# Designs tried in a protein design run: designed miniproteins, single chains. Part 113

Each design is a single chain, and the fold is of that chain. pLDDT is the mean over its residues in the fold that is shown.

## One batch from the design tools (miniprotein)

Design m3928
Fold by ESMFold2-Fast:
Structure m3928 (fold): chain A 69 residues (1-69)
Amino acid sequence: MEEALQGAVEIAKEIIRENGGVVDKEIAEKAEKEMTEYLESKGVEREEAERLARLALKQAVHELRAEEA
């Protein structure tokens, strides 16, 4: 579970970086969708995958802001 969350964080970080570090509604929705699909592919149930995707997005934003500081 924790390893799958780390993978989701990396997916979110890549999507944000590809979009110039900008997180708007479209980018957030794209990241959440790709993370949810990734987590489901690892055997995580939909409701849990959606929850983990939201946590991963928050963590990715936090880590990217720390890298810029």
Scores: mean pLDDT 80

Design m3929
Fold by ESMFold2-Fast:
Formats: C-alpha cells, structure tokens, sequence
Structure m3929 (fold): chain A 91 residues (1-91)
C-alpha cells in the first residue's frame, strides 16, 4: 500500500513541468526544515499550478487530489510517512 501510493505520487509528479516539480521540492525542504510559514506559501503557489495543470490536461483530477492531499499534510507538519498513509487511505 505505501509503496504503491509512493509510486502513484511519483508518477503524478513526473507529469508536471520541471518548474512546478522544483517548487514542490522546495516546499518539501521547507516543511522538513520546520519552516511551515514558507512551506504554506509555496504550497499555495503549487496548488495554483496544479489546478492549471488539470485545466491543461497535464494531470487528472485524481492526480490533483493525490498531490494536494500530500502538500496539505506536509504543511500541517505531518511526517512524509504519515502523509503517505493518509493518501493511501483515500485511494
């Protein structure tokens, strides 16, 4: 379940433009550093780019829900393992 959820997340991320992937990576680093204010600001920008990616047909609505659930969990200070478990429950 966890490995499958990770694979789905990685596949969804790989569909995104390089600049959007870089923004999400920076947000993850900010969250891991405990800078939740910066992580929140970056997640807000990422969510707008993810919505645009759905509108352009780059990712599906399911990919969008998967990615936004992941970002919201990290911004809330959850560990990556806890966030992946939450995402797995919703799949």
Amino acid sequence: ALAETRARLEAALAKLPAETQALIAEMVRASQAGDFERAGALAERAARLLREAVEKGIISEEDYRLLTTYLEGLVAGASEEAVLATVARRL
Scores: mean pLDDT 79

Design m3930
Fold by ESMFold2-Fast:
Structure m3930 (fold): chain A 74 residues (1-74)
Amino acid sequence: SMEELLKEIEKAKKQIENAKDSFQVNSAANDIIDAFAKSGKIDLAEKFREEMSKANTPEELLEIAKKIAEEALK
């Protein structure tokens, strides 16, 4: 359901905000991507996956992940 999707995204957003390393950021962002894919929002999942692949530094990855979480909650 949309409620379950939103709760999963909010959980992942909190994990991104409290992440101590790039592994935790990447893991949380992929949780959002997987949640969209499982909910049938394949185009959004593919878009977010492509945005993640453009990160060249830990700082860029964190900013992209934060943007994904924010967009996902709109």
Scores: mean pLDDT 79

Design m3931
Fold by ESMFold2-Fast:
Structure m3931 (fold): chain A 94 residues (1-94)
Amino acid sequence: GPLELLDKIIEALKEKDVEKFKKYFNKFLEETPWSLLKQLSTEASESREEHLALEKLRLERLIKAIEAGDEVYIENEIKFYERLKEELEKLLEE
């Protein structure tokens, strides 16, 4: 489920495994319903298409950071996904 996929994303980022990250990130976007993704997103996205475009841009930036060895950027993204997991856990309790 989406929580397990977020765990795999966090693991991939800690390992700096770009291919593992891409695999589980794409599965997370495919398997997570838009209604749930919308609850997790900031106010900027009005549609699934807009959300996916922003997420693809985030993916591109993070891949570049991993390739450049930008440890600060990678650690901030790990914290982002850890927070996203906490918010998703709260939404799934109800």
Scores: mean pLDDT 76

Design m3932
Fold by ESMFold2-Fast:
Structure m3932 (fold): chain A 78 residues (1-78)
Amino acid sequence: MSPEEAARAVAEAVRRRAEYALETEGAEAALAVLERAVREAEEALAWAREHEPEMVAAVEALLAGVREARERIRAEAE
């Protein structure tokens, strides 16, 4: 699996989990899913910058997408 394929699979999985949580448990549960994803993506980005520079663009795109989803749900909850 390429880094881009892995990033795409993770983004899809995170989105589905957040949507499921939002529908069944509400905004707080959806935010918990997204906050965990942001943390893991930030850790992955820091690691990629030092060890796998070819992954940086894919991880940055993933992180941006997860942050945008988190901000959207957070704004709706506030």
Scores: mean pLDDT 78

Design m3933
Fold by ESMFold2-Fast:
Structure m3933 (fold): chain A 75 residues (1-75)
Amino acid sequence: KPTWTVTVEVVDEEGNLLDTVVGRTEDIAEAEFAALIAATEAARRLGKKLVSLERVSEDLAAGRAVFRATVAPAA
């Protein structure tokens, strides 16, 4: 079973990088779910809300997936 490195780039609505979260999973089918959990935790820690999560890149040979999480101020 390949081990995947999941990177989540947390950005604001203007595209400024606020945080980078790195996780690992043994299942590529769980990579998006792992990214969602990491993005939600990062948003909560920053006192912001998660607006969107998108897959930016995937490298099967390197076992890497990169996601971008956009956050906005919490009401």
Scores: mean pLDDT 79

Design m3934
Fold by ESMFold2-Fast:
Structure m3934 (fold): chain A 82 residues (1-82)
Amino acid sequence: MREEALERVREMEERLLAEAPSLSAVERFRRTLEALREAARLAEELGETEEAAALLEQIAANEQLGLEQAEAEERRRREEAE
C-alpha cells in the first residue's frame, strides 16, 4: 500500500536525521536520493507505475543540480568557517 511505501521512506528519513549532525551536505543529499529511489521502487512494486516513473524522472533531472547545490553549500560553510 501507498502508506507502507511512505512508512519505509520515513524510517530512512529518521535514520538520516539521527546521523545528520555528523554528515556533510553532500552525504545528506546522497542519502536523501537513496530514500527517494527506495520510495520509487516501492511505488513500482505496488503497481503505482506512473508515480514511480515520475519520482525516478525527478531524481534523474535534479540529481546533478542538487548535488551541485549541496557541494556549493558545503563550500560556502567551509569558506565562512574561520
Scores: mean pLDDT 68

Design m3935
Fold by ESMFold2-Fast:
Structure m3935 (fold): chain A 112 residues (1-112)
Amino acid sequence: SAADREKAAQKIQDVGLETGKRIEEILRRANASDEAIEEFLNVVSNTTMMVILLVKLGEEISDEFFEKLKEKTIERIREIGRKYNLPEEAVEEIIKVVEEMFEKVKEINKEL
């Protein structure tokens, strides 16, 4: 049980790191500033850290919780995109990557 939660936490961390790399690649192609890149990566890091903490505490995470967290994460991504005047295409590509991250994290959580 505790060992399974630690394995799930590590898998979620790995998903977050891979998501961050994909987002950085998209942002660099869009000629985003290092400051913009850092803000987007912080959103992913904070989101995955929150889920990792809940998993490690043995808390049951509902699909409704993930849906609300995803919605707020996407809203924050759109806000940062507007703040840095990023192309809409780049912001939508980042949103797709984040949606894929949430699906992977939900599947890892269901395997607990």
Scores: mean pLDDT 90

Design m3936
Fold by ESMFold2-Fast:
Formats: sequence, structure tokens, C-alpha cells
Structure m3936 (fold): chain A 90 residues (1-90)
Amino acid sequence: LSEEKIEKIIKELKEEFPELSEEELKEIREALIEVNKEDPLAATLEYLKRAIEKLKKEGKPITKENLVEEMLRLLEEDLAAVEEAVKKVL
């Protein structure tokens, strides 16, 4: 995950969630880097947007720790849903 790609994701995220503070954007940047080390498939704008929406809905703070946990959990849930769907046709 390059700095250029991170900046592009942050820019698109700012357009989608203009209410995000500079401090929250810093937490988001750090979370993307951490998630990319753990599982690059979760280090995407889509999982980041879904994680932010869920944290806001649940009233949880937008922190690196909460974002990393939620992004990885969402990926795991999506992978489990695909596995379940495959089993139903076999």
C-alpha cells in the first residue's frame, strides 16, 4: 500500500464523509496501514467506508483500533458468506 494510494483513499473518504476531523483522518490513515499488514484484501476504500458507517451507527469512536477490528471483521464475514453460498449449491 503506497503513500499515493493512501492519499487517494483519504481524499475519496473526505468526499463521502466531510464531517471527519483531521484527527479522525489520521486514525484512518494509521488503520489502513495496519490492516494492509494484517490482510491487504481488507485495506480498501469499501471496507473503510463500511467500518466508519458501522462505528458511527454504534456510537463508537473512529480510532485506529476500532477501525482495524471492524475492517478485518467485515472481510471475515464476507468470506464466510461466500463459503456458505458455495456450500448451498454443492
Scores: mean pLDDT 80

Design m3937
Fold by ESMFold2-Fast:
Structure m3937 (fold): chain A 102 residues (1-102)
Amino acid sequence: MSEQEQALALLDQLESQPEANFALEPVDLSEFPNYQAKVPNPLDLSTIRAMVEAGEIRSVEELAELVLQMIENLLKYFPEGTPFHEDAEKLRAFFEELVSKL
């Protein structure tokens, strides 16, 4: 399997998780106007997928760094004890297990 095919397969698996739902598309800045102030470089799964397809992400390691950065952004923005923070924690655990099997 090519690095690009492997990266897309990991994204497909991650996007299939119910906990990924809030990370599928960019955060709506009209709903969360302070998001940009706390997260200067926002990431979401659709943006990461586009980067893989454009050849900007060249390895599974680069994909993993961006996915984990996206999750860290969500964990920093959403307070501990909120549903979105809990979903981001579960998504991180799921992704780390996927990468550990490569």
Scores: mean pLDDT 82

Design m3938
Fold by ESMFold2-Fast:
Structure m3938 (fold): chain A 73 residues (1-73)
Amino acid sequence: KPSEEELEAEVYAALGEIYRALGNLDKSRGDVEGAIEAYEKAIELYRKAREIHPSPEIDALLKDTEAELEKLK
């Protein structure tokens, strides 16, 4: 059974994935400003998840989202 910390980290990671998906949608529609804001929110949430329960999966999501954000700056 997942620990309390692991479950909390999963919630933050799930919220991060929602914001990342929103950023991808905004980018596909040409809303660069909206995409940047959404990716920044996703990064913040992934960082919180990583601090609570580090995992290679969260690290990969954070790294990929940061790379997408850098392409828009």
Scores: mean pLDDT 85

Design m3939
Fold by ESMFold2-Fast:
Structure m3939 (fold): chain A 64 residues (1-64)
Amino acid sequence: TSPEERRERIRFAELELESQRAAAGDDRPATRRVERRGGKVIVTFEHRDEESGRVFRAEAVGDA
């Protein structure tokens, strides 16, 4: 795979790890939405920081 494809895949994995960590550490699991459109996969993650109360949102786009 190209360096660009690899970078996107790594970014996707980082977002997944953040989502899993939030779900494991918080009684409220992070929200994950997946949408397929025109050969693309769009994944949206929302993570709530328990200490600050801040909501972090991240999106990853890749080929389907």
Scores: mean pLDDT 61

Design m3940
Fold by ESMFold2-Fast:
Structure m3940 (fold): chain A 95 residues (1-95)
Amino acid sequence: MKEKEKEEYLKKAIESLDKAIEAVRQGNLDEARKYALEAIKNLNKAGELSEDPEEVKKLINAQFLVTVALAALSMGQRDDAIAALEGAKDIVKEV
């Protein structure tokens, strides 16, 4: 079912965000970027499967925060990157 596919993408997004956060904490910035990009991919797929405008808005906002985290990682701002990734995860949990 389409809704079950959406739930799997949301689950994968949360798993990727958790892995990105842990990678930042460990100083594995290449892994952190990889998992952040995977989170964006899964959030985008969940958004394509959503027919609720409020869910789509939340998923866009979560993707924006992951993009902010990627920018923070590029600037060496690890704490800001973690905060943005955790914020994205909190939004995804509300979908």
Scores: mean pLDDT 87

Design m3941
Fold by ESMFold2-Fast:
Formats: sequence, structure tokens, C-alpha cells
Structure m3941 (fold): chain A 94 residues (1-94)
Amino acid sequence: SMEEAAERAAEAARRAVEIAQKLGLDPNKISPVEMAKAATEAGDVYAAAGAGLITQALESRGEDPSKPVTPEEAVQLAAEAAREMGEDARIEPD
């Protein structure tokens, strides 16, 4: 469901922030691009997916994904991107 997709995206975004924080970055001043780099260096595919969703949401708004976002904004942006993707996702018939 779109609700489950949004929840999963929010968790992925939290994971991206956590990985960045573990690598010594300030999660209140980190950009989605920096989150993606941190996730890639850590080998965390879930965190990388979260960073990608945040980037997609910002690009959809005409915003620069190299600008810093707060952890709360990151979670909201990822959830929004997942809802938008859910509208284009294949729906399996019964």
C-alpha cells in the first residue's frame, strides 16, 4: 500500500541520517547527496535508497539536493517521494 511504502521510505531516510551520524556528520546540516555518499561508503543499501528518495522529492520540488535538510525534513521528503512513486507503481490484480 502507499501507506506502507511511505512508512518504509521514512525508515530508510532515518537509516540514512543514522549512517551519516555514525560517520561523524552533523545530521541537522547534511545534504541528501552527502547522505548518499555516506550510505555508499558504509555499504548500506537501505540507507542509500532513503537518500535517493529524499533527493527525488527535492528534485520534484525544483530544490537543490546538495542543500542541507533536517532529519525531520528528510523523513517527510522520503515519505512524499514514496507516495508519488506509488501512483506509478504496478498494481497486482487479484
Scores: mean pLDDT 77

Design m3942
Fold by ESMFold2-Fast:
Structure m3942 (fold): chain A 74 residues (1-74)
Amino acid sequence: MSLKELLDEIMNDPSLSEEEKVLLGVLLGEVYNALLKGEDPEEIRKKAEEFLSTMSPRAQELGRKAIEEILKEL
């Protein structure tokens, strides 16, 4: 699944709150920025999982998939 398809799925998921959609967008931007700064991908995943653990199971599922696609493409 492409990152674009995952972002579309997040934005159109009726089970996610508007707040969760915004928070996922912020998290994915922070993941991308951390990777551009040369941070270790495993440390990026660890910090992202800590943030995701505060969200719903569906948001966690979609967030993890999107993070892996970002790390895979860069």
Scores: mean pLDDT 80

Design m3943
Fold by ESMFold2-Fast:
Structure m3943 (fold): chain A 65 residues (1-65)
Amino acid sequence: MRAIKVSAEEVEKALRELAEEGVVSEELARRTAQKVRDIYAGKASWSDMTAEEFEAVLLAVEKIS
């Protein structure tokens, strides 16, 4: 697999599209997008994510890739 660097904006967009497709809930997408923004702002780390939030990020990254 190619390791890619993604922006918080790209992850937010992919999460919104996944919610629109019914793959994740809108609440999970919104919560995960906010956590990603906090991580990029230095307010949180990736290890602070729940398993559900981390799975949503992986799905978003796959959609971007």
Scores: mean pLDDT 76

Design m3944
Fold by ESMFold2-Fast:
Structure m3944 (fold): chain A 88 residues (1-88)
Amino acid sequence: MKTYEFEVEGSPREAALKLDEAAEKLKTMGDGVKIKVVASTEKDAQVALNKLIAAAEEAGKTVVEATAETKENKSGKVYLKITLTEVE
């Protein structure tokens, strides 16, 4: 299985750019995909997950698994980690 990771700790703009990179990568992957999102807030995790699911569906991919988790970040910066796994 091929796995791709996108991680950022910084500004909301930097997180948005990283999310866009992950969405573009998702379009180039195989037909079955697993999506995992970890963010510093539940809202950010859910927004990111929903955007990635929409991008996968628009690209004709099957989302086999989609998970959103939160991780406490005491730095006060936005944290976002996206893990995309191609299912063969």
Scores: mean pLDDT 84

Design m3945
Fold by ESMFold2-Fast:
Structure m3945 (fold): chain A 78 residues (1-78)
Amino acid sequence: MVEEAVKYLREYLKLAGASQATIDAAVGLAKRFSPKSARALGEVLRTAGDEKGADMVEKAQSVEELVENLKRYAEELK
């Protein structure tokens, strides 16, 4: 599950045009997913200008839900 969250998060951020530094920071937070890390991940995305992505990751209550949300959101950006 965590490996899938990292994979889909990388795919999503690449499609959104995020810098490598932003991708690395977000991936680090996703590897230790918790309510606190979800909020920090949302702040990273919001600082990068992605309000919709920030809201989506903050809504996830579990790693499994985060994977589902990231997968659908990444597919919409293709």
Scores: mean pLDDT 74

Design m3946
Fold by ESMFold2-Fast:
Order: sequence, then C-alpha cells, then structure tokens
Structure m3946 (fold): chain A 92 residues (1-92)
Amino acid sequence: SLKELAKKLREAAEEIKEAVEAGDLKKAVEILKEAAKYLEEKGYPSQAEAILSLAKKAEEYIKKGDFEKAKEVLLEAAEALEGLAKKLEEES
C-alpha cells in the first residue's frame, strides 16, 4: 500500500541520518540502495533511479576521501525520501 511504502521510506531516511551521525557512511549508502530497490519493485522506477544516483555519488565521494560531500549527498537523499514519503501518505 502507499502508506506502507511511505513508512518504509521514512524509516530508511531516519536510518540514513542515524548512520551519517554515527560516521557509518557505507551503512548509509547501503540503506539508500535498498530504498531504491524497494521503490523500483513498487513501481517507482524514476524515483528509484534518482535515489540510486545519489547513492552512487555518495560512494564516489567516500572513495575519494571527501567525507563532508558524502555526508551532504546522503542527507540530501534522506530529505528526498522523506519528501516522497510525505507525498505518498497525502495521496493515500
């Protein structure tokens, strides 16, 4: 259901923020990738691609040692998931 999808996206956003605060950037990336897979499975491929693009961008910054930019991208992705969750809950 749209409400269950929205709840899962909100949970993913909170877990990403917690992982970023803990300094577990790789964990935040994995949570983000799982959220993207779930979006694609639920019929939201464009949103899934956008979220996956942010995950890959964060991974590239991590590989380069640019942890501050990686954090910014991950927090931007968490906000995007929250925004989508809110929209889905309002439409259901």
Scores: mean pLDDT 87

Design m3947
Fold by ESMFold2-Fast:
Structure m3947 (fold): chain A 73 residues (1-73)
Amino acid sequence: SMKELLERAIEAAERGDRETFARYVGEFLGADEESVRALVGMSDEEMEKLRRAVESALEALRRQEREEREAEE
């Protein structure tokens, strides 16, 4: 699932595995190999910003699942 791709991406980032992080983010976005290579070639600062964006996206997906289960409508 898309949530699992983002979870694996964050796990890779925590281990310093830039290539694996970029591949999982690329799969989530439907990116081609060229785009994935571009992600791997980003600066450390840009990669950190991307990681924070992925963490925020994962948190939003988890929140959506909780709200869907707790829908009081």
Scores: mean pLDDT 77

Design m3948
Fold by ESMFold2-Fast:
Structure m3948 (fold): chain A 96 residues (1-96)
Amino acid sequence: GEADELLEEFEKLAEEALKLIRRAMDLIDQGRLDEAERLLREADKIIDKMDEIIKKLEELYKEGKLSREQLLEAQIKLGIVRLQLGVAKVVLKKRS
């Protein structure tokens, strides 16, 4: 159903964002700061897409088409991705 498709898309976006953040951290360690900054900007764009999916999931939850547990898991996952991006941005700023 629509909820399952949105959750699958959300998980795929989360994995992509985390891969970009990890690559950016490796680039920071190599002193490749401009390349790292570009990857963190791409991760920001993915997080914006994840936020839009959360809004759709919240609507589906209100309609009884999504469990509370599924919504909370998605919200926690977005929080983790945002936290890791925030850490990477702080590390980049300190080495810039």
Scores: mean pLDDT 91

Design m3949
Fold by ESMFold2-Fast:
Structure m3949 (fold): chain A 80 residues (1-80)
Amino acid sequence: SKEMEERIKHALEVVKIQNETLLKAAPKLSPEEIKELIKEYKEDKEKWVKEMEKLGIPKEAIEEVEKIAEETLKELEKIA
């Protein structure tokens, strides 16, 4: 439905803002704290994907979230 598409679009925008905030804050952390953050983010990502699948969110939207998460992890690993 159009309402579901709009909800998904909004959720993706929120995820992007959260990830941008995380990346801006990460340089203030120690290398050890960044490694812990990366581990936590990977665990959270797995939980998000499972919850989205349970809710019947379209696979294409889940793949977009995973892509954003992978890009965020790649940037975090550069500053670790």
Scores: mean pLDDT 80

Design m3950
Fold by ESMFold2-Fast:
Structure m3950 (fold): chain A 108 residues (1-108)
Amino acid sequence: SHMEKEFNEALEKLFDEDPEVRLEALDKVISIIENAPDKETELKYLNKLLDALSELAQKDPVFARKLLTHFELKYKPKYPFTFENIPDELIKRYLKVKIEIDIKLAEK
């Protein structure tokens, strides 16, 4: 779909050499996730973002931490999440990405 194409293009820009471009790309990614037509699509986009952040952690862990912090402060779920409604798999993947970033930061 058109939104899927825009989302994938924004994810690729998270790997740009310019930190400003990366932050603008993250804002675009967050906006697309927040405007997902349903919760299932929102969760699919969140999983793709986590995949991209995991890869970014390998290439630039300092910036991966900055992007993750920015996402945590800015993301507002369109569909409400409670502990009962957040998929365990998404929580596990999110925690894994956070750990990967921290491990890479320790590997200076």
Scores: mean pLDDT 78

Design m3951
Fold by ESMFold2-Fast:
Structure m3951 (fold): chain A 100 residues (1-100)
Amino acid sequence: SAAAELLSLPPAEQEQVRLLLKGQTVNLLQAKLEGREEEVKAALEWLKANKDKVAPDIQALMDESIKAVNSPEEEQKKKIAELEPAKQAALAAFAARRAA
């Protein structure tokens, strides 16, 4: 499973996974604010199905994503702004990994 693959990665890759999950939370909240309900539903189903299969720190990030999507619109906008640096860091790390 994807969750099992996340748990088997080296420590440096696990940190990149945490940044990627934070970036995906931004994408999920943008989808919610834009009314892309089928995309939101699919993402929430995946998170709920896999959160019990991951390490506690990753599970906490997944739980925060689920909570954020069910939060008021103003809290969703604040969370997007808060997590945007992590999304940019994840994109930069992905680009650097591909170059190596």
Scores: mean pLDDT 76

Design m3952
Fold by ESMFold2-Fast:
Structure m3952 (fold): chain A 81 residues (1-81)
Amino acid sequence: MKKEVPATVRRSFGGGVVAQVEVELPPGSKAKVTVTDANGNTATVEIEAPEEPRKVTVYIPLPGASAADAGAPVKATVEIE
């Protein structure tokens, strides 16, 4: 199953930037999360959902984005396996 969710650019502890994505997944499922920023940079991570039916917060590194982009809304795509 594939769905689009909102994401937000955040500054990371290492001085880089990350996309913060909140996803709601079936318990125990695996998902692929892909983020595209306003400059066309993409990043993908694979996550495994906890057994509890809750939202999972995922942080995806965006090496092409700068700290000045922090707080900017971006879109993420979630594919559930």
Scores: mean pLDDT 71

Design m3953
Fold by ESMFold2-Fast:
Formats: C-alpha cells, structure tokens, sequence
Structure m3953 (fold): chain A 84 residues (1-84)
C-alpha cells in the first residue's frame, strides 16, 4: 500500500540522515586534527608543512560536504518516489 511504501521511505531517509550526521562528524574531527597539527607546525616555524595540512583540511571539508549532500539528495529521492 502507499502507506507502507511511505513508511519504508521514511525509514530509509532516517538511515541516510544518520549516515549524513556520522559523515559530518567524522569530517569535522579529521579537519580539527589536521588544523591542530598545522597549528603546531606553524608554531615551530614549519609554515610549508602547516599550509599543506590546512589545504588537506579544506579538501576533507569539501569532500565531506559533497558526501553529506549526496546522502540528503538520496533521502529526498526516496520520499519523492514513495509519494509518486
């Protein structure tokens, strides 16, 4: 029935939302670690390695944002398909 289809889609979206939150948290933790390592190197005068770690942090953040967006888009598609 349409009701059971919608319930399955809602459950699927909840799982994808949980995955998005987990992905965001892991990405944030990685960026924080790279930032702290970069700050330590900068304090020691190693600006080249510090800048490299900050750049890696930005790449991790961008990749995380894209992954979260894909998970959210998939959740929306599941609901839209169930309502069609």
Amino acid sequence: SSSRRLQRANRGQQLLNNSAQSTQQQGTNTVNTLTQQGNTLRQQGDTQQSDQLYQQGRQVQDNTNRAVQKLQDNGRKMLNDALS
Scores: mean pLDDT 88

Design m3954
Fold by ESMFold2-Fast:
Structure m3954 (fold): chain A 74 residues (1-74)
Amino acid sequence: QLSGDDTKLLQQKLINLGFDKELPEPISVDGIYGSQTEEAVKLLQKRFNLEGPIDGIAGPKTLEALFQEEDKLA
């Protein structure tokens, strides 16, 4: 349920955190929630051990974890 602009922001943050380097395919900042973005979100969910399923959907907990890492630089 993300807009194209929200998806672009998500893609850019995943790239900035280096998740694209941990995937077999690079992430494009195109605003399309495709397989590359989905796999990067799954990797994020696994890494942060988030509550809920590892489904590749950028829900509130996934977005919160992503933005918290950017803010703390850790």
Scores: mean pLDDT 69

Design m3955
Fold by ESMFold2-Fast:
Structure m3955 (fold): chain A 93 residues (1-93)
Amino acid sequence: MLEEKREEALEKIKKLIEEYLKQGLISEEMKEMFLLVAEGGLRPEPVAPEESKKIVEKILELWEKAPEMDLSVLQKLSDEILALLEPIREAAR
């Protein structure tokens, strides 16, 4: 049940990110960044410190390549992703 909810949330997040990309609201680099964050947050086991560091470094590299992103769009996408994660937080209790 919890694993199924994590997979469902990840699929919904991936579709949401893809929709933003198709609308031209985010770049490919921003899509990759959000996917790395979502996948890391939904992993069934903790990320090793070395892997976590590499993920953060990759996110920073992708951010530097997307300086023209509208902050209001990023906030809206983040809020929508957070809403999709609520069922996982409830089920994890």
Scores: mean pLDDT 69

Design m3956
Fold by ESMFold2-Fast:
Structure m3956 (fold): chain A 77 residues (1-77)
Amino acid sequence: MKREKVTVAEASRRTGVSKSTIGGVQRFLDAMGESLPLERVRPASLARLLDVRRSHVSRVLRFLEEYEVVDIPDLKP
């Protein structure tokens, strides 16, 4: 499924969560691979791993259901 792409900076602005937290969540999901659905990620465990609030992780996970966060600016391909 193709999701709308956004930068880490834009995701941070839209969610109110720090860029480092968003990047950490995205790296964790990338490391666990495509076989783990977002609904199976435990927000509390991920929040502890990233040393951030559980509510912030939950907000980022919901955002990632609709948007793909990329490290490269959303410029033309």
Scores: mean pLDDT 68

Design m3957
Fold by ESMFold2-Fast:
Structure m3957 (fold): chain A 100 residues (1-100)
Amino acid sequence: MKEKLLELLKKAEELLQEIAELVRAGKEVPKELVEEAIKLLEEIIKLLEELKKTASPEEQEELDKLIALLEELLEILREYLEEDVPLPEALARKSAELKA
């Protein structure tokens, strides 16, 4: 289901960019928006892990890099929700990498 994966990645990129824009503007980031982003990233990681089972070694390396990026984003979002740690500027930089 590669088409579904691409749709979810696009939705995640758009949602993360919305969050990053709110952070840059010094505006309140709704926790519901962050929760939606977390659920979306978790679903994408599950699909990428499934895709790895049939991938070539070269494709597995690329998928592992993407999974690592998504897991870093997930950690940033979880720290905000669970520990009230402010969302870092690194969120905008890492979310932009999803466009590549």
Scores: mean pLDDT 78

Design m3958
Fold by ESMFold2-Fast:
Order: C-alpha cells, then structure tokens, then sequence
Structure m3958 (fold): chain A 81 residues (1-81)
C-alpha cells in the first residue's frame, strides 16, 4: 500500500537525514492523509512530495536512490488503484 511505501521510505531516510528533516517529511505526509481521503489522490500527492524532496536533496546520492525507489513503488501502486 501507499502507507507501507511512505512509512518504509521515512524509515530509510531517518538513517540519512537529520531528525528535524525527517520530522518535516512525516508531518507533510500526515497532512496529505488529513487533507484528502481518496487513496489515488493521496498517492499522487505523495508522488509530488517525493519529487520535491529529490529537488531539495539533489546533491545527496544515497537520498536520491531511496527517493527514486519510493517513486517507482508509488507509480506501481497507482496502476492498481
């Protein structure tokens, strides 16, 4: 599920990013879940969040790798919604 992808991705990022940055990402994800109830729309907003994180951390190759994997997993999940 998109929730499983998001939680796993936040866990992987917690090993690479500061606690403050991880908390900001977690809050952004919680806001998506509170703002829209439609699972497909939530998945699209998660995809947008992941793309913005790629832009913010463009110099960090390990973060880019985690985010690329998450983006592909969300895209695959969207095909089943």
Amino acid sequence: SVDDIAEETIEELSKLLSEEEVEKIRKAYENIKKTVSDEKEQALLVLELLRELKKKHSEDEEVQKVLDRAIERVKEALLKL
Scores: mean pLDDT 86

Design m3959
Fold by ESMFold2-Fast:
Structure m3959 (fold): chain A 66 residues (1-66)
Amino acid sequence: EIDREIDEALVLIILSVGKIANDDETAIKLAVKHLERLGYPEEVIEKVRKAKNADEAADIILEHFA
C-alpha cells in the first residue's frame, strides 16, 4: 500500500517537474513508463499518452485514484 502510494506520488512529481521545466512531453513519456511498470490499466495509460500537457496527465491519474 505505502510503496504503491510512493510510486504514484513519484509519477505526479515527474509531471510537476516537467511542467516547471517546460518539457511536458518528456515528463508524460516518463510518467507512462512508470505507470506501465506499476501495472496500470492500458486504457488509463493510453489517456495519459494522449494528454496535451502535464496538468491533463496528472488529472487523468488522479481520477483513476478516486
Scores: mean pLDDT 77

Design m3960
Fold by ESMFold2-Fast:
Structure m3960 (fold): chain A 74 residues (1-74)
Amino acid sequence: SSVFERISEALAEIARNGITAAVKSTILEKLKKKGLITEEEAKKLQEEIEELHAKTEEAVARLDALLAEHKAAR
């Protein structure tokens, strides 16, 4: 794949994981405020959000490396 294609893939991954984490965080906040979620359910959702943040950080690091590679090739 071209460097540009790999950059585009990394950006799409960052967007998907970031949006999913934001949506889950909003749902968790609203459910906690209304008392509609158990501690166990809240913990599971928090763990899912943390995993999505970790994946986003990994994808950002990969994007930074790809951008450096693209700059070096010019």
Scores: mean pLDDT 85

Design m3961
Fold by ESMFold2-Fast:
Structure m3961 (fold): chain A 60 residues (1-60)
Amino acid sequence: SKYSTELRKLALDKGLFGLYNLLLSALQRGASEEDIKKALDALKKGDVVSAMDILGKAVT
């Protein structure tokens, strides 16, 4: 998806490998485009904790 591609690139560009791996797990578990967009919006604001929380809930 467009949002997952942008989030992946941003996480790697920032060296956030934990967030990147959590994103891959969330996608494998069928995370919604809405949740991916919310995580991307949080990361664009510099809120890594919220981005990880959003993706973490999608892996549960």
Scores: mean pLDDT 85

